# Designed miniproteins, single chains, continued (4): the designs that were tried, part 70

Each design is a single chain, and the fold is of that chain. pLDDT is the mean over its residues in the fold that is shown.

## One batch from the design tools (miniprotein)

Design m14405
Fold by ESMFold2-Fast:
Structure m14405 (fold): chain A 97 residues (1-97)
Amino acid sequence: SELHQLILNEDVEGVLDLLAERLGLPEKDVELLRELAEQALNNEPLKISKENQEALIRYVERLAEMKIAEAKARGDEESVEHIEKRKEELIAEIKAL
């Protein structure tokens, strides 16, 4: 699953620290994402609550906003369009869970 790869490939522990400090994600959302991360790291089937789903959507939105800002700072408009499309695709996958 692309969602499973997102959780694992974003170096989840480093990302959770970053979310608390840089993205301004609420502690409740960080805890909900940590629950998903622990399931993924333990190679367990993901049990995703509605609250986990909503926290994951907020994470994707904030991460995309950060990456878009970085791409805009570089003048990379092609990456901006790609990130926006990718964000919409990931949110649709999360909502389908």
Scores: mean pLDDT 73

Design m14406
Fold by ESMFold2-Fast:
Structure m14406 (fold): chain A 88 residues (1-88)
Amino acid sequence: MTIHEEHDIALTPEEVEKMLAAVNMSEEEKKKLNPVEKVALEKAKLLGVENLEALRADPSAVQHRTLEAEEDGVLHIYDLRVRLVEAP
């Protein structure tokens, strides 16, 4: 059985910059990250560095990322739609 889910992800420009900064750290600096910085690094890896850079280059663009996960014999397909928004 396959379950297909769509999720809209809204990021602020500051969140994109923090995620890209975390990814661009050296391996030694990545070992010293605090829990908040580790979460930013994990989110950057899930969303894709290329998608984050594209959002920074064109804030009006919508970027797409598809992830697959198999849980309890069920294939989950997550279609992520990523866009920039103003801070709340």
Scores: mean pLDDT 76

Design m14407
Fold by ESMFold2-Fast:
Structure m14407 (fold): chain A 91 residues (1-91)
Amino acid sequence: MQIEEDLRKVEEYIDKLVKELVEQGIVSPEGAEALRKAFVDQARALLESGVATAEEIIESLKLIFDTIKEHPEAARAVLEAAGARPEDLLL
């Protein structure tokens, strides 16, 4: 199914983003697993409902990543808005 291929693309980007956040010390390894699951679950729901394309989801994730990269002080607020729980964050 097209949805599974689209989800794979989104998961690859989520994995890249989450890995970067762990390497920067923003998210714990345990929090990284929870955050990855939350992002993947949300992406699957959006793809299955037809509300968003894989490209649109990736663009949203890229915006989150770029915002954190340029404004590390906003990382907590940006990640919480994206579905991260406070307990998943080291900030």
Scores: mean pLDDT 75

Design m14408
Fold by ESMFold2-Fast:
Structure m14408 (fold): chain A 77 residues (1-77)
Amino acid sequence: ADELAKKMVRREAEKLGLELTDEQIDEIVRLTKDYVEGKISYEEAIERMKELGVDEEAAQRLIDAASFAILFAKALS
């Protein structure tokens, strides 16, 4: 689950021309899991990603990619 989400975030970041560290990718996946589990709102996840230096549009694309991977992995479990 986490490995697939990290791969999807890396791939989406490459499409957006973003150079993200492993630590930033881990935090993006963590924030997306919190959002998918209902612990934070979508808007809160976006704001926290902006604190990592990601703009709003990029944050939306990264959350969407990670959310798809997390939900897909849960559906197969």
Scores: mean pLDDT 81

Design m14409
Fold by ESMFold2-Fast:
Structure m14409 (fold): chain A 73 residues (1-73)
Amino acid sequence: MDEILSLLSEAALQAAKAGVREAVRHLGEAAAYLNRGDKEGAVRHLREAAEQARKAGVEEAARHAEEAAKLVE
């Protein structure tokens, strides 16, 4: 869990610094789903965050979000 939250926090910080609001929103949703024990919902939002970050050219945020999704599954 701590590893997942660390990756999610790094992705959120990188996306926020780059102004990618949709990625930040999806990362927040993923955290909420993790707190509820909904792994499927969390993975969906983490992958959406990675896609939005990648489209914006923020590769580090995309990589951290994808790594977090792998650990949640």
Scores: mean pLDDT 84

Design m14410
Fold by ESMFold2-Fast:
Structure m14410 (fold): chain A 102 residues (1-102)
Amino acid sequence: PREEARRLLQEAITYAYEAAKVARSAGVDEAVKLLDEAMRHIVEAMNALDAGDYEASAQHARRAAELFEKAADVMRSAGHDTIAELARKAAELFRKAAEVAA
């Protein structure tokens, strides 16, 4: 479970970085704030996973997924469908990481 959860988190981080980069370039401040909060939870999820606290890792990954879903909705409303899809993919991977970590 640990190695699979780590792989899923790392894959999700790739989509998260791309979504954040493009959101900042697009100037969608509300989405940027949500993505910054999500990144904090990603760091906490990785730290918890490394410490062997799978429950805490799952909770933080789930929270990151919720924040990426909200960011995707904001980006879609702003007319940035491609960035919204990147954030949605990150959310799906964070949800899977939470399931595997738990």
Scores: mean pLDDT 81

Design m14411
Fold by ESMFold2-Fast:
Structure m14411 (fold): chain A 62 residues (1-62)
Amino acid sequence: LSKEQVLAEAPQAYIQAVEDYMRKQDLPQELLPDALIALKDRDYDLSQLPEALAPLTEQYRP
């Protein structure tokens, strides 16, 4: 799934939830498509948002 496709396919509520979580974790907004892909792999289960984004958080924090 391309970054452009996931941004087009994701419901606005999920985009907003991911953006809010990323801001709280100080993740750069450039990672939004990657975060949405990770969440999509978990069927957009918002309860699993921390687990879905954990690899991105680990990569961003040196």
Scores: mean pLDDT 76

Design m14412
Fold by ESMFold2-Fast:
Order: C-alpha cells, then structure tokens, then sequence
Structure m14412 (fold): chain A 104 residues (1-104)
C-alpha cells in the first residue's frame, strides 16, 4: 500500500489522479490528510495515463502531463508538479516508484 500525503503538492496531485481514474481503488484518511492506494492500482493508474498520452496530439511529454494534470488540479499545481519531476529528472513512472519506496 502506497500512502499519498495531501499536504505535499505532488502527493495531492497523484491522489486526485487516482481518485479520478480509479475512484473505487483508493482509501481516504481525512484525519491524517492521506490517500492510500495499492501497488496494483498504482500500476493501473500508470497504464491509463500512458494510454491517454499515446492518444494525445501533444508533441511534448511535459505538455501532455500538464494537460492531464490540469483536468484534476489547478493549472498552477499541475505546472508545479511537472517542474518538480523535471528538476528531479524523473519520469512519472520513476517518481511513483520512488514515492512508493519512500513511504514503504
């Protein structure tokens, strides 16, 4: 089980994506400001995001990620998340794996 911290902007974005794409596979803990997701559900979320990416006409992976994120969070938070992934030189997959390891 992966725990997404809603107080962290990136954790908030990932939680909102998980809620949008896999609403029945996430557990909310309002008292802890966290959302929990299984590793299997995280894999399915990634597959859905990859499919949406492949069906897009956008040429840049960064622009595509921002467009997907802007559907579930504000444009400002979407840009902040993209900037964080670029700064850490991580793809969305690598970031989700890193996050799961740090929270395990």
Amino acid sequence: MLTLDLRDPVGLVLARLAEAYLPDEVERDEAANTVRISEEALSRLLEKLTQEANESSLESPVELLKAILSKVVSDELAQLTVDELVRRRLGPVEYLVLLSQELA
Scores: mean pLDDT 65

Design m14413
Fold by ESMFold2-Fast:
Structure m14413 (fold): chain A 105 residues (1-105)
Amino acid sequence: SELVELLREFRERLREASRGASELEQVQIASELLLELSKRLAEREGIDLSDEEAGNLDTLSSVFSPEAVEALREVVLLLQRLAAGEISVEEFLEELERLIERLES
């Protein structure tokens, strides 16, 4: 799955980039990587998304499959929890791994 491939890359890049980063920097990195994920997923469909469009679940719902939208929604909710200090980046990475495993099943 193309979505699974991009989510694996997102997870690995976040893991590497978050090493030695502050909590604020971890949130910023995760946000930037999520926008890049949405843009790359749209680009493979021949669609060029702005940063605002890539960050908007309603816009993404018009562009992507229901499966991809649900996966992106779950990542957005995890990012919101990370930003609120409700989960650590390690917990974020664990939940992202579970999402990937579920999508491969």
Scores: mean pLDDT 80

Design m14414
Fold by ESMFold2-Fast:
Structure m14414 (fold): chain A 60 residues (1-60)
Amino acid sequence: AEELVEKARRYIELAKRAKELGHEDTAQKLYDLAIEYAQRAKEAGSPEADELLAEVEKLR
């Protein structure tokens, strides 16, 4: 669960950097990966997963 949360957070950071560089396609792909890992963390019982999913949606 913790590793999945960490990966989701890392992909969110990478997506933000890609967006700053103007690579919106790359940023979107990284956000999709963050959502996938956050969803897996939720299935594993992580309480932070719902917060991560909400954060990714807000950052669109």
Scores: mean pLDDT 79

Design m14415
Fold by ESMFold2-Fast:
Structure m14415 (fold): chain A 71 residues (1-71)
Amino acid sequence: MDREVAIHNLEQAIKSLEEGNVAAALKGLEEAKKHAPELDEELDRARELIVQGKLEEAIEELKRILKKLKE
C-alpha cells in the first residue's frame, strides 16, 4: 500500500519537474518520503538537485529511484 503511494507521488514529481513546476515536485517528494522512509537519503539528494536548478539530473535520479521501487 505505502509503496504504491510512493510510486504515484514520485511519478507526479517527475511529471511536475518536466513541466517546470518545482513547488509541486517538492510536495510530491515529501509525500513519497512519508510512504517510503527507506528512500530518505536518495530523495534528499534529488531534492538538492532540484534546489540547485539541476532539473534534468533530478529527473534522472527520480527515475532511478522509481525503477528500484517497481522491482
Scores: mean pLDDT 82

Design m14416
Fold by ESMFold2-Fast:
Structure m14416 (fold): chain A 73 residues (1-73)
Amino acid sequence: MEERAEEEAEVRGSQGPVKVVIRAVNRDGVATVTVEDAETGVALEPPRVLRAASAAEAVRQTKEEIARRNAAA
């Protein structure tokens, strides 16, 4: 079965915070996650493929990774 999830987040960029949209598509426990600029729709990173129980879980994991990168940078 295919599941979809989408949430907004902020990434710390060189010129300050950038608003992004995180989208995930999960098929049978494998999720494809895309991070896009909220204003332009341009992908900021290559799509990621990861194991997740659901699309919502994949988005949650991606948001946590972004938060860790923002705090550590």
Scores: mean pLDDT 77

Design m14417
Fold by ESMFold2-Fast:
Structure m14417 (fold): chain A 55 residues (1-55)
Amino acid sequence: APTRLTPAQEAVRLRVIKRANERLKSLPADGGLDKIAEVSEEEAAWYRAELARLA
């Protein structure tokens, strides 16, 4: 099947995954549900902006 991402877009995707995992691992175990949502929203917004820039 044809890949819908360019090599540049795939590099952005991998960067977002790595950064999101690092940030989520740094959150406190006893809380952070709101912070988990915030981090996910920030990373998704940045990812969308970078994909639009590369399109």
Scores: mean pLDDT 73

Design m14418
Fold by ESMFold2-Fast:
Structure m14418 (fold): chain A 73 residues (1-73)
Amino acid sequence: MEELKEDIVRYVELIAPQIAEEVKAMVDKALAEGKTPEEIVDLARKLIEERVPNEIDKGVAILALAVSLVTYK
């Protein structure tokens, strides 16, 4: 879904701008592979957990992704 991709990238740009391009590329690939919104959000969480330099930023980014997922239910 184009809206899900845009929201995920926007949230990551606000919280962890240094990985926004990597997350965007991952979401593009996951959409091309036919992954579900839940799978895409899980992949984004994993990237944020690996790349974000501190625990607070990781927590906020994960919460933003969870909110994005809920809006598409």
Scores: mean pLDDT 69

Design m14419
Fold by ESMFold2-Fast:
Structure m14419 (fold): chain A 67 residues (1-67)
Amino acid sequence: SMEHEELIEEILELLKEKFPELSEEQLRHIRDGLEKMPIEQLKGALEALKSDNEVIQRAALHELLRL
């Protein structure tokens, strides 16, 4: 769906902004994992990445990298 695709793109843009050290291979891996996630899990990941807490942001990144 359009909402699913838009959430994935927003998550990837935030990851590139907050974690510029991520490689193209890591970003592709994350995209593949996000495409398999339901919308509610994507919304949760997006909210974690938007938080003011860097520990929560990094925990979300680590979770996405392990998919």
Scores: mean pLDDT 85

Design m14420
Fold by ESMFold2-Fast:
Structure m14420 (fold): chain A 80 residues (1-80)
Amino acid sequence: GEKVYKELVETVARALVYAHRLGQELLKQEYDEAAIAAAEAAAQPLVDEALAAKKRAEEELGKEAAEKALLEALKKAQEM
């Protein structure tokens, strides 16, 4: 189960860092509609991967362990 836990932490942390970067670029573009659409399209694979990792962790480790991994991912993203 340790590998699944680490994959969830790393996947969500990467998605959060990428979302922050996209937010900064959208701010520079003054939230242009085309820029928002491009950002949503670019983020979709990361969202899908994060959701798949969360489902896998919930199935192997249980909901409480998956929730703990999400909290660790948030902390890790803040330190990046």
Scores: mean pLDDT 77

Design m14421
Fold by ESMFold2-Fast:
Structure m14421 (fold): chain A 83 residues (1-83)
Amino acid sequence: KVEEAAEIFLKHMNEDGTLTKEQLIEIAEELGVPREEAEKIIDMFDTDGDGTLTKEQALAAISFLLGIPVDELKKAVEELRKK
């Protein structure tokens, strides 16, 4: 569910709000997405090709992988950050 994805996302997010490609693959794997599929999709959102994604790019990648609206995932992440 969206809440579980948001919790796992926040657990792996770096202090500066970025995530590495490997951290995003780990999030996807914890959510039941195969590593090979996660790698391909995350690479599409890593526009700089440096293996580091912004919070917005990372949210878009995970929402695409899970088939959920990015706005719902973003809202769940922001609500959890307040607690």
Scores: mean pLDDT 78

Design m14422
Fold by ESMFold2-Fast:
Structure m14422 (fold): chain A 94 residues (1-94)
Amino acid sequence: DPVQQALDDARQQRDRNLDYYSPVLTPQQLQTIRDRVDRVLDTAVRSQPRDVQQLVGVMRRVGRRVLSTVRDPRVRRALDDVMSSMLATMRTYL
């Protein structure tokens, strides 16, 4: 299932990016990013995307909304990077 494979690979990319930020962000900041990303993923899964194009579309829209709620500039930058990396990974399945 390309949608499931794209989701699984994007989750692995999320974890790699969080590991990259672990020396420069606090545990609370890292947890905030994880929580925000998980909410975006949960929303995308609940939308029941039929293909990877729909999955990417939902992730992009919901991700933008979530980013706009983040006020800490360091958290926002890291979250944007994590989300962008996940989207790039998903797009390899298009």
Scores: mean pLDDT 89

Design m14423
Fold by ESMFold2-Fast:
Structure m14423 (fold): chain A 87 residues (1-87)
Amino acid sequence: SLLDKAKEVGLEVIEYALKNPEASLAEIAAYTRELLDKRLPEASEELKDALLTGILLAVKERKENPEISDEELKRKVLEMIERILAG
């Protein structure tokens, strides 16, 4: 489903951010955009932009608040993706 693919992209981006803590938000945004285009080519540009923005906001929050655990970050991203796709 579109939801399952979006969740997979979200988790892949979070894993990338966690493995590359020195990566800038711009670098993570570029990686996210590439994955969204590859995994969700049928999704509207508006939906891809919403997913990109939400995922980056979660990554930014973790960079500013390192006490947020890896599992908490993943949970926040999955919940956000579900809200975006629910409308």
Scores: mean pLDDT 87

Design m14424
Fold by ESMFold2-Fast:
Structure m14424 (fold): chain A 82 residues (1-82)
Amino acid sequence: GIAELFKEAIELAKEGKFEEAVEKLIEAGKLLADEVDLNVGIGFVLRAIGARIQYEYTGDKEAALKEIVELAKEGLEYVESI
């Protein structure tokens, strides 16, 4: 389910697998948009893409991974609150 995708994103990010974590967040956001709330789901997709663009610009992998972990935790907390 959507919670599994956010959990996978957290695990991948903790392993330093930034791009794989971003892809899991985008998939989770798409499912949130389709099944729960369009605006919330799109918000997660855009923030995940934004983190990717920032990392491409800055090269700061540690900052990018921290951002992705926090985003995935926010998404997991949101899904668990429903």
Scores: mean pLDDT 89

Design m14425
Fold by ESMFold2-Fast:
Structure m14425 (fold): chain A 91 residues (1-91)
Amino acid sequence: DREARLRELEEEVVREFRELAKEMKEYEKKNSGLVLTPEEKKQKLRELLERRLALLEREKARMEEIGDEERVAALDEQIAELRAALAALEA
C-alpha cells in the first residue's frame, strides 16, 4: 500500500528530525558551557551535516516514489549544498 508506506516514511523523517534537533541542542549547550577545540567543532559539524544529508536523501527517495519532480530537484540542490559544505570542512 503506497499510502501506508508514505505515512511510514513521514513518521521516520519526523523522528529523525526530532533526533537531529536534540543533537543540535546538545551541541549548543556544550559549546556555551565548554570551549571546544577547532577540531572538535569541525567533527561535530560534520556529524550534524551528515545526519541532515541522510534525512534529505530519505525525503528525496519519498518524493521520487510520489513522482514530485519539482520537489526532487529542490532536494537535489539542498543535498548538493550540504555535500559542498562537508567537502569544505575536510579541505
Scores: mean pLDDT 72

Design m14426
Fold by ESMFold2-Fast:
Structure m14426 (fold): chain A 90 residues (1-90)
Amino acid sequence: SVEEARELLERAKELAESEDPEKQAEAALLAGRAADLFAEAGDREGAKEAYELGIKSAKKALESEDLKTVLKGIAGALMAIGGAFQAGIK
């Protein structure tokens, strides 16, 4: 739902304020999920905002030497890309 997507995006924004790569990886996952939910609801603006945050947070997570953090970042980025594609974002 759009409400669930907004809640996930707000949580992702809070986590993305941290310089901790683990929190950035979590932010990427939450933003990626929000992008998919916004896309399903037809909210292109929400999907774009969530996509942009997801990619930004994933890039920071990829700077980590912790493999689990890197893999979470990659998963978040893939979800964000999927949501953007479904929303028709070019």
Scores: mean pLDDT 86

Design m14427
Fold by ESMFold2-Fast:
Structure m14427 (fold): chain A 97 residues (1-97)
Amino acid sequence: GLVEEAEKLLEEAKKLYEEAKKIFFESLNASKEELEKALEELEKIEEELEKILEKIKEIVEKEPNNEKLKKILLEVELLLGMVQLMIAVLKLLLRKL
C-alpha cells in the first residue's frame, strides 16, 4: 500500500543520511581540498533526499489525512534539514581556510 511505499522511501532516506553523517564527521579536521570534495558529496545526497521527499509528498497527497504518512513525510523533511545544516557548516569552515 501507500504506507509501505513511503516506508521504503524513508529507509532509503535514512541510508543517505547515515552516509552524509560519515562524510560530515570525517571532514571536520580535513584539508581544504578534502572539505570541498565532502561538500560536493553532501550536495549530491541533498539532491537525492529532495527527490525522495517529492515522491513522499505525492503519496501523502493521495491520502492527506493519513497520520502515518504525515509522520514519514516529517521524518524525511527533518533528515533533509540535517543534511542542509551539515552543508552550511562545511561552507562556513571553507570560508575560514
Scores: mean pLDDT 90

Design m14428
Fold by ESMFold2-Fast:
Structure m14428 (fold): chain A 82 residues (1-82)
Amino acid sequence: SEAAVQQAQALQDQTEALAEKAKASTVEEAAKYGELAMQYTMQIQQLTQQHTDVQAELQALLDRSGAYVREMGKALAEKLAK
């Protein structure tokens, strides 16, 4: 279960990095980063469902990852408006 939290933290860190890259990327690259960030967020959701003993910690990481996915969606929308 501690290993699940560590894995979720790594996935959340990767999602944050993708969100930062998306801000400076082309529309095509930003879309690819968004898709990958959604995949990482879904993996955290799976870990949250499987590890009820650390579910509060995993939910916090899931919420943070989801916030980055929303940020990326906004950034992509801004690029498409230009």
Scores: mean pLDDT 84

Design m14429
Fold by ESMFold2-Fast:
Structure m14429 (fold): chain A 72 residues (1-72)
Amino acid sequence: SDDDVREMVEDVIRHMERYLRSRGLSDEQIEAFVEQVRRLLEELMSDSSLTPQEKLDLFLQRSGALLGELLA
């Protein structure tokens, strides 16, 4: 369900925050990144044509790309 996707995404975000902090990123950089991935989630959640699984898969793919850009 969409609620399950939101729950999984919150867990992923918490792990990403801990990882980025362990990599020495500033609180401002981490907050900006979290805002980007939360915006991505809301865009995906607003698309009624996507299944919950498709929303999760697209979130993981796109948030992973954003993480890669941040760490480049």
Scores: mean pLDDT 87

Design m14430
Fold by ESMFold2-Fast:
Parts: sequence; C-alpha cells; structure tokens
Structure m14430 (fold): chain A 87 residues (1-87)
Amino acid sequence: SNAKKQLEEEKKLVLEAAEKFREKYGTNIPVERLAFALVLYKYNGLSPEEAGRLTLLTPEQVEELAKIYDELAKEKNFKDYLVEKRK
C-alpha cells in the first residue's frame, strides 16, 4: 500500500539522518540510539531534553539530529515534487 511505502521512506530518512550525524561529528553513538532519539522527538512529541535523557544524548544533539533530518526530508520532498511536476 502507499501508506506502507511512506513508512519505509520515513524509516530510511531517519536512518540516513542518524548516519549523517555520526559522519559529521565523528561520534561512535550507535545509529539505533540516534534513530530512536529522532523518533521520540519528531514523531512522539517529546522535548529534546526528554528524548535526550531516554537515549543518553544531550538536548543539543537531539536538536542537531532533527535539523539534519529536516534538511534531508525537505531535499527529498522537493526532488520528488520536481520529478512529478516535470513529467
């Protein structure tokens, strides 16, 4: 279903944001922990402080991770929009 494809694409973006955070900051924080923090903040409505506390990240790390995710999501949505509009 289209909903299933949407969830898989969102999951991929979350994991890509986590990997980009690790690459950018040279950190050994597990991808799963970064991904979980991002989900708690962006999808479960927790604060950066709450998401950070549950995942052993700082609020600033959670906010930067969310910024990377937002940039990736915006780029993907804009590219998908351009492809659909051109053909």
Scores: mean pLDDT 80

Design m14431
Fold by ESMFold2-Fast:
Structure m14431 (fold): chain A 83 residues (1-83)
Amino acid sequence: AKEAYEKAYKEASAAMTELLKKHAGLPSEEPLKIIEKFIKEKVEEGEELIKRGKEEGDEVLIAEGKGIIDGTLEPYERAANGE
C-alpha cells in the first residue's frame, strides 16, 4: 500500500513539476487553462481509483489514487504560493 502511494505520488509530482516549469513563466491565459485541465483530470483519475478500491476492499488502489491526487495538488499549491 505505502509503495503504491509513493510511486504514484512520485510519478504525479514529476509530471506536474514538468508542466509547471514549462508553463509557469509564460504571460498567457493558455498555460493556466492547460494546468487547470491537467489537475482536474488527475484528481478525477485518483478519485475513481479510491472509489474502486473502497468498493473492492483494495488498499493498494486507494493508496495509488491518493498518491495521484497529492502528487498533483501539492506541487501546484507550492507553485501558486511562489515556492
Scores: mean pLDDT 78

Design m14432
Fold by ESMFold2-Fast:
Structure m14432 (fold): chain A 83 residues (1-83)
Amino acid sequence: SIEERLLEFTRRALEVARRAYELSLRRPEAREELLARLQAISDRLPDLPRLAAEDPAAAERRLEELERELEELEALLRRLEAE
């Protein structure tokens, strides 16, 4: 269900935020980009439950978009953590 996907997405997003915070303490030069990417995801989450009720197909498309953005942020974190 979309609710289960949202819960899993939220869990992943919190872990990503934790990693980004820890990395920003070690790599201050990356902080601005990490915070901007987290903010872009965070700004679009509050409307998603309402969208899911009104237009489930649109909500699924938005969630897929957010999942891709989270995956890109996770990839950035992996690169920065390896360097």
Scores: mean pLDDT 84

Design m14433
Fold by ESMFold2-Fast:
Structure m14433 (fold): chain A 70 residues (1-70)
Amino acid sequence: SVEELIKKADSLIKKADEAIAAGAEPRTINQILLELAKVAEEISKLDPQAARKVGEKLNDVALKKAEALR
């Protein structure tokens, strides 16, 4: 189950990066990030180290979003 959650997190990270690159609306990007945050929370219950790595990637995507919109 944790492997499936990690795959889902990686898919959402890629989806967020693609949305930012395409100039998607902030609402759309925020929805993807909220889904990613929920998946990261589920991973944290099973594997805190994996959750930390997903959290770092989430932070990178959030920073890219902030830079792209400014």
Scores: mean pLDDT 80

Design m14434
Fold by ESMFold2-Fast:
Formats: C-alpha cells, structure tokens, sequence
Structure m14434 (fold): chain A 96 residues (1-96)
C-alpha cells in the first residue's frame, strides 16, 4: 500500500494512500496524538476529513459525492468501509 506524509491539525503523520475510483482515501494514525481519515478528489482537493484523539471511541459516516465512508475509531485503531452510490463495497479496511 502506498504511504504519504500529511499534516493534520499541525501534526505530521504517515497515512495509507488508497485509490478508490476517482478519489483517494487517506487513513492515518499517530500512536501518541491523532487518527484521521480524509477523502481527496482526483486533483488532490480535500472533500471531507475527520480527526480524533488517540483515545477516541467513535463511529462516524462521511458522505462525499456518491460515496459513503463508514469509520470506526477505537484508541489507535481505525477501520474504514467505502461504498459507492449503488451500495458496492469499494474498500474494506478492517471494518467487517
């Protein structure tokens, strides 16, 4: 999996860079600071992003264009499921 360094809330973290159709999903965890998910378009523009402290316990959903991004965060573990507008699974990163 391709990796990218990104800065979120002033914190630089290494993120997994996952292509999903015309979009890129970034998933990053810094064990001492934050976890985050971002969705970029084909031009690298951020369409949606969320970040959480490392001790968070949350389930959230991002809707980006025709995509549904379901996120589970528990401590320093993050799981992501991406579906298209027809309900087809495009990415399952530890969610199911």
Amino acid sequence: MKKRNVTVDGITVTADEIPVGDYTVLIGVDDNKISFVAVLDKDGTVLASKSWPVDADKEETLEVGGLTVDIKVKGNQISVLVRDKNGNVLLDNGYS
Scores: mean pLDDT 76

Design m14435
Fold by ESMFold2-Fast:
Structure m14435 (fold): chain A 66 residues (1-66)
Amino acid sequence: SLEEEAERLRQVAETYEENAKIHKDNAEKYKDTEYAKFSQKGHDLDEKLAKEYRERAEKLEAEIKA
């Protein structure tokens, strides 16, 4: 159903948001290392993907309610 797809997209967005937080925490913990740079890139990518999936979920939720 559209409701199940919207919930799936929300769960994907929440997973990327959690991964972004972990990458940010690692970038702060291992600052001034190559690993910190890797973690910062991971944060940026996960934050972008979280936004994209959240917008897709919200669009489907709006269509269901309309």
Scores: mean pLDDT 87

Design m14436
Fold by ESMFold2-Fast:
Structure m14436 (fold): chain A 63 residues (1-63)
Amino acid sequence: SLAEEAQRRAREGGKRAGAAIERELGLPVSTEVELLPGGVLRTVTTVGEQTLVSTADAAELAG
């Protein structure tokens, strides 16, 4: 489905961005992507001790 494809793309993008941040800041980075009911993706990214949360429509991200 488009929502599952968007979730895969978000995970790949998050891992790539996380690796870049880890390289530049020397902080551990982890990313979790959850597909919520209604086709909304929630991305939780932890950089060191800080947590960032973002949400996006899965259909929009699947493009």
Scores: mean pLDDT 74

Design m14437
Fold by ESMFold2-Fast:
Structure m14437 (fold): chain A 70 residues (1-70)
Amino acid sequence: DAAELAEAARLAIEQAERLAAAGEISEELARQYQAIAQAIVDAYEADPDASAEELRARARETAERLRAEL
């Protein structure tokens, strides 16, 4: 459900930080993963009644914006 997706997104932010700190991924890649995951968290916090599909749409929109800037 949406709450589970938001919790998974919070864990993904922590995981990206750990991977970057360990040198497994670049800081830039970690920032991109964190931005996408943060979009899910922010959407859920703004509207706790949001569906999992709406949260996934926010993640997709963020990923598309990041891709367009490259």
Scores: mean pLDDT 80

Design m14438
Fold by ESMFold2-Fast:
Structure m14438 (fold): chain A 84 residues (1-84)
Amino acid sequence: MRRERVEEERERLAEELFERALAERGVKDPELIEALRVQSRIAAIAELYEAGKLSEEELKEIEEEARKREEELKELAERVRKLL
């Protein structure tokens, strides 16, 4: 299936971009490592979209999931701030 191939390719590309960025910058801070992982996933999605391997439907699904995670992180940050 097209989705299976795209998902595998996306995961592989994201991992390659992440390993490359980590090696080039020598980052050891866990927070910066997580930031690089997120950036690598975004870069992989952009490259696959430009290559025409991502459908409009798949792109929208990824965008919706990213928005939900953004709201969850925002809620968690405010909850932690209230506990402090």
Scores: mean pLDDT 65

Design m14439
Fold by ESMFold2-Fast:
Structure m14439 (fold): chain A 74 residues (1-74)
Amino acid sequence: EREELLKKAEEEIEEQLKKLGLSREELEKEDIDELRAIARELRENAPDLTDVVPRELLILGVKMAWARVRMEKE
């Protein structure tokens, strides 16, 4: 069950990385604090972005999901 969920999560992360044109190494180089700062700035200055998810928010989401999977394996 748990291993099955982790496998699905990893597959979803790989699909998102492919869509973003990023490798795992490139994702690891993304600064999560910087991405969070950008996400907060975008929310504050562009409240009408409800129908469009900026690339930075997608990268943040994938990075958080990957961190979750890594923690769950340990």
Scores: mean pLDDT 69

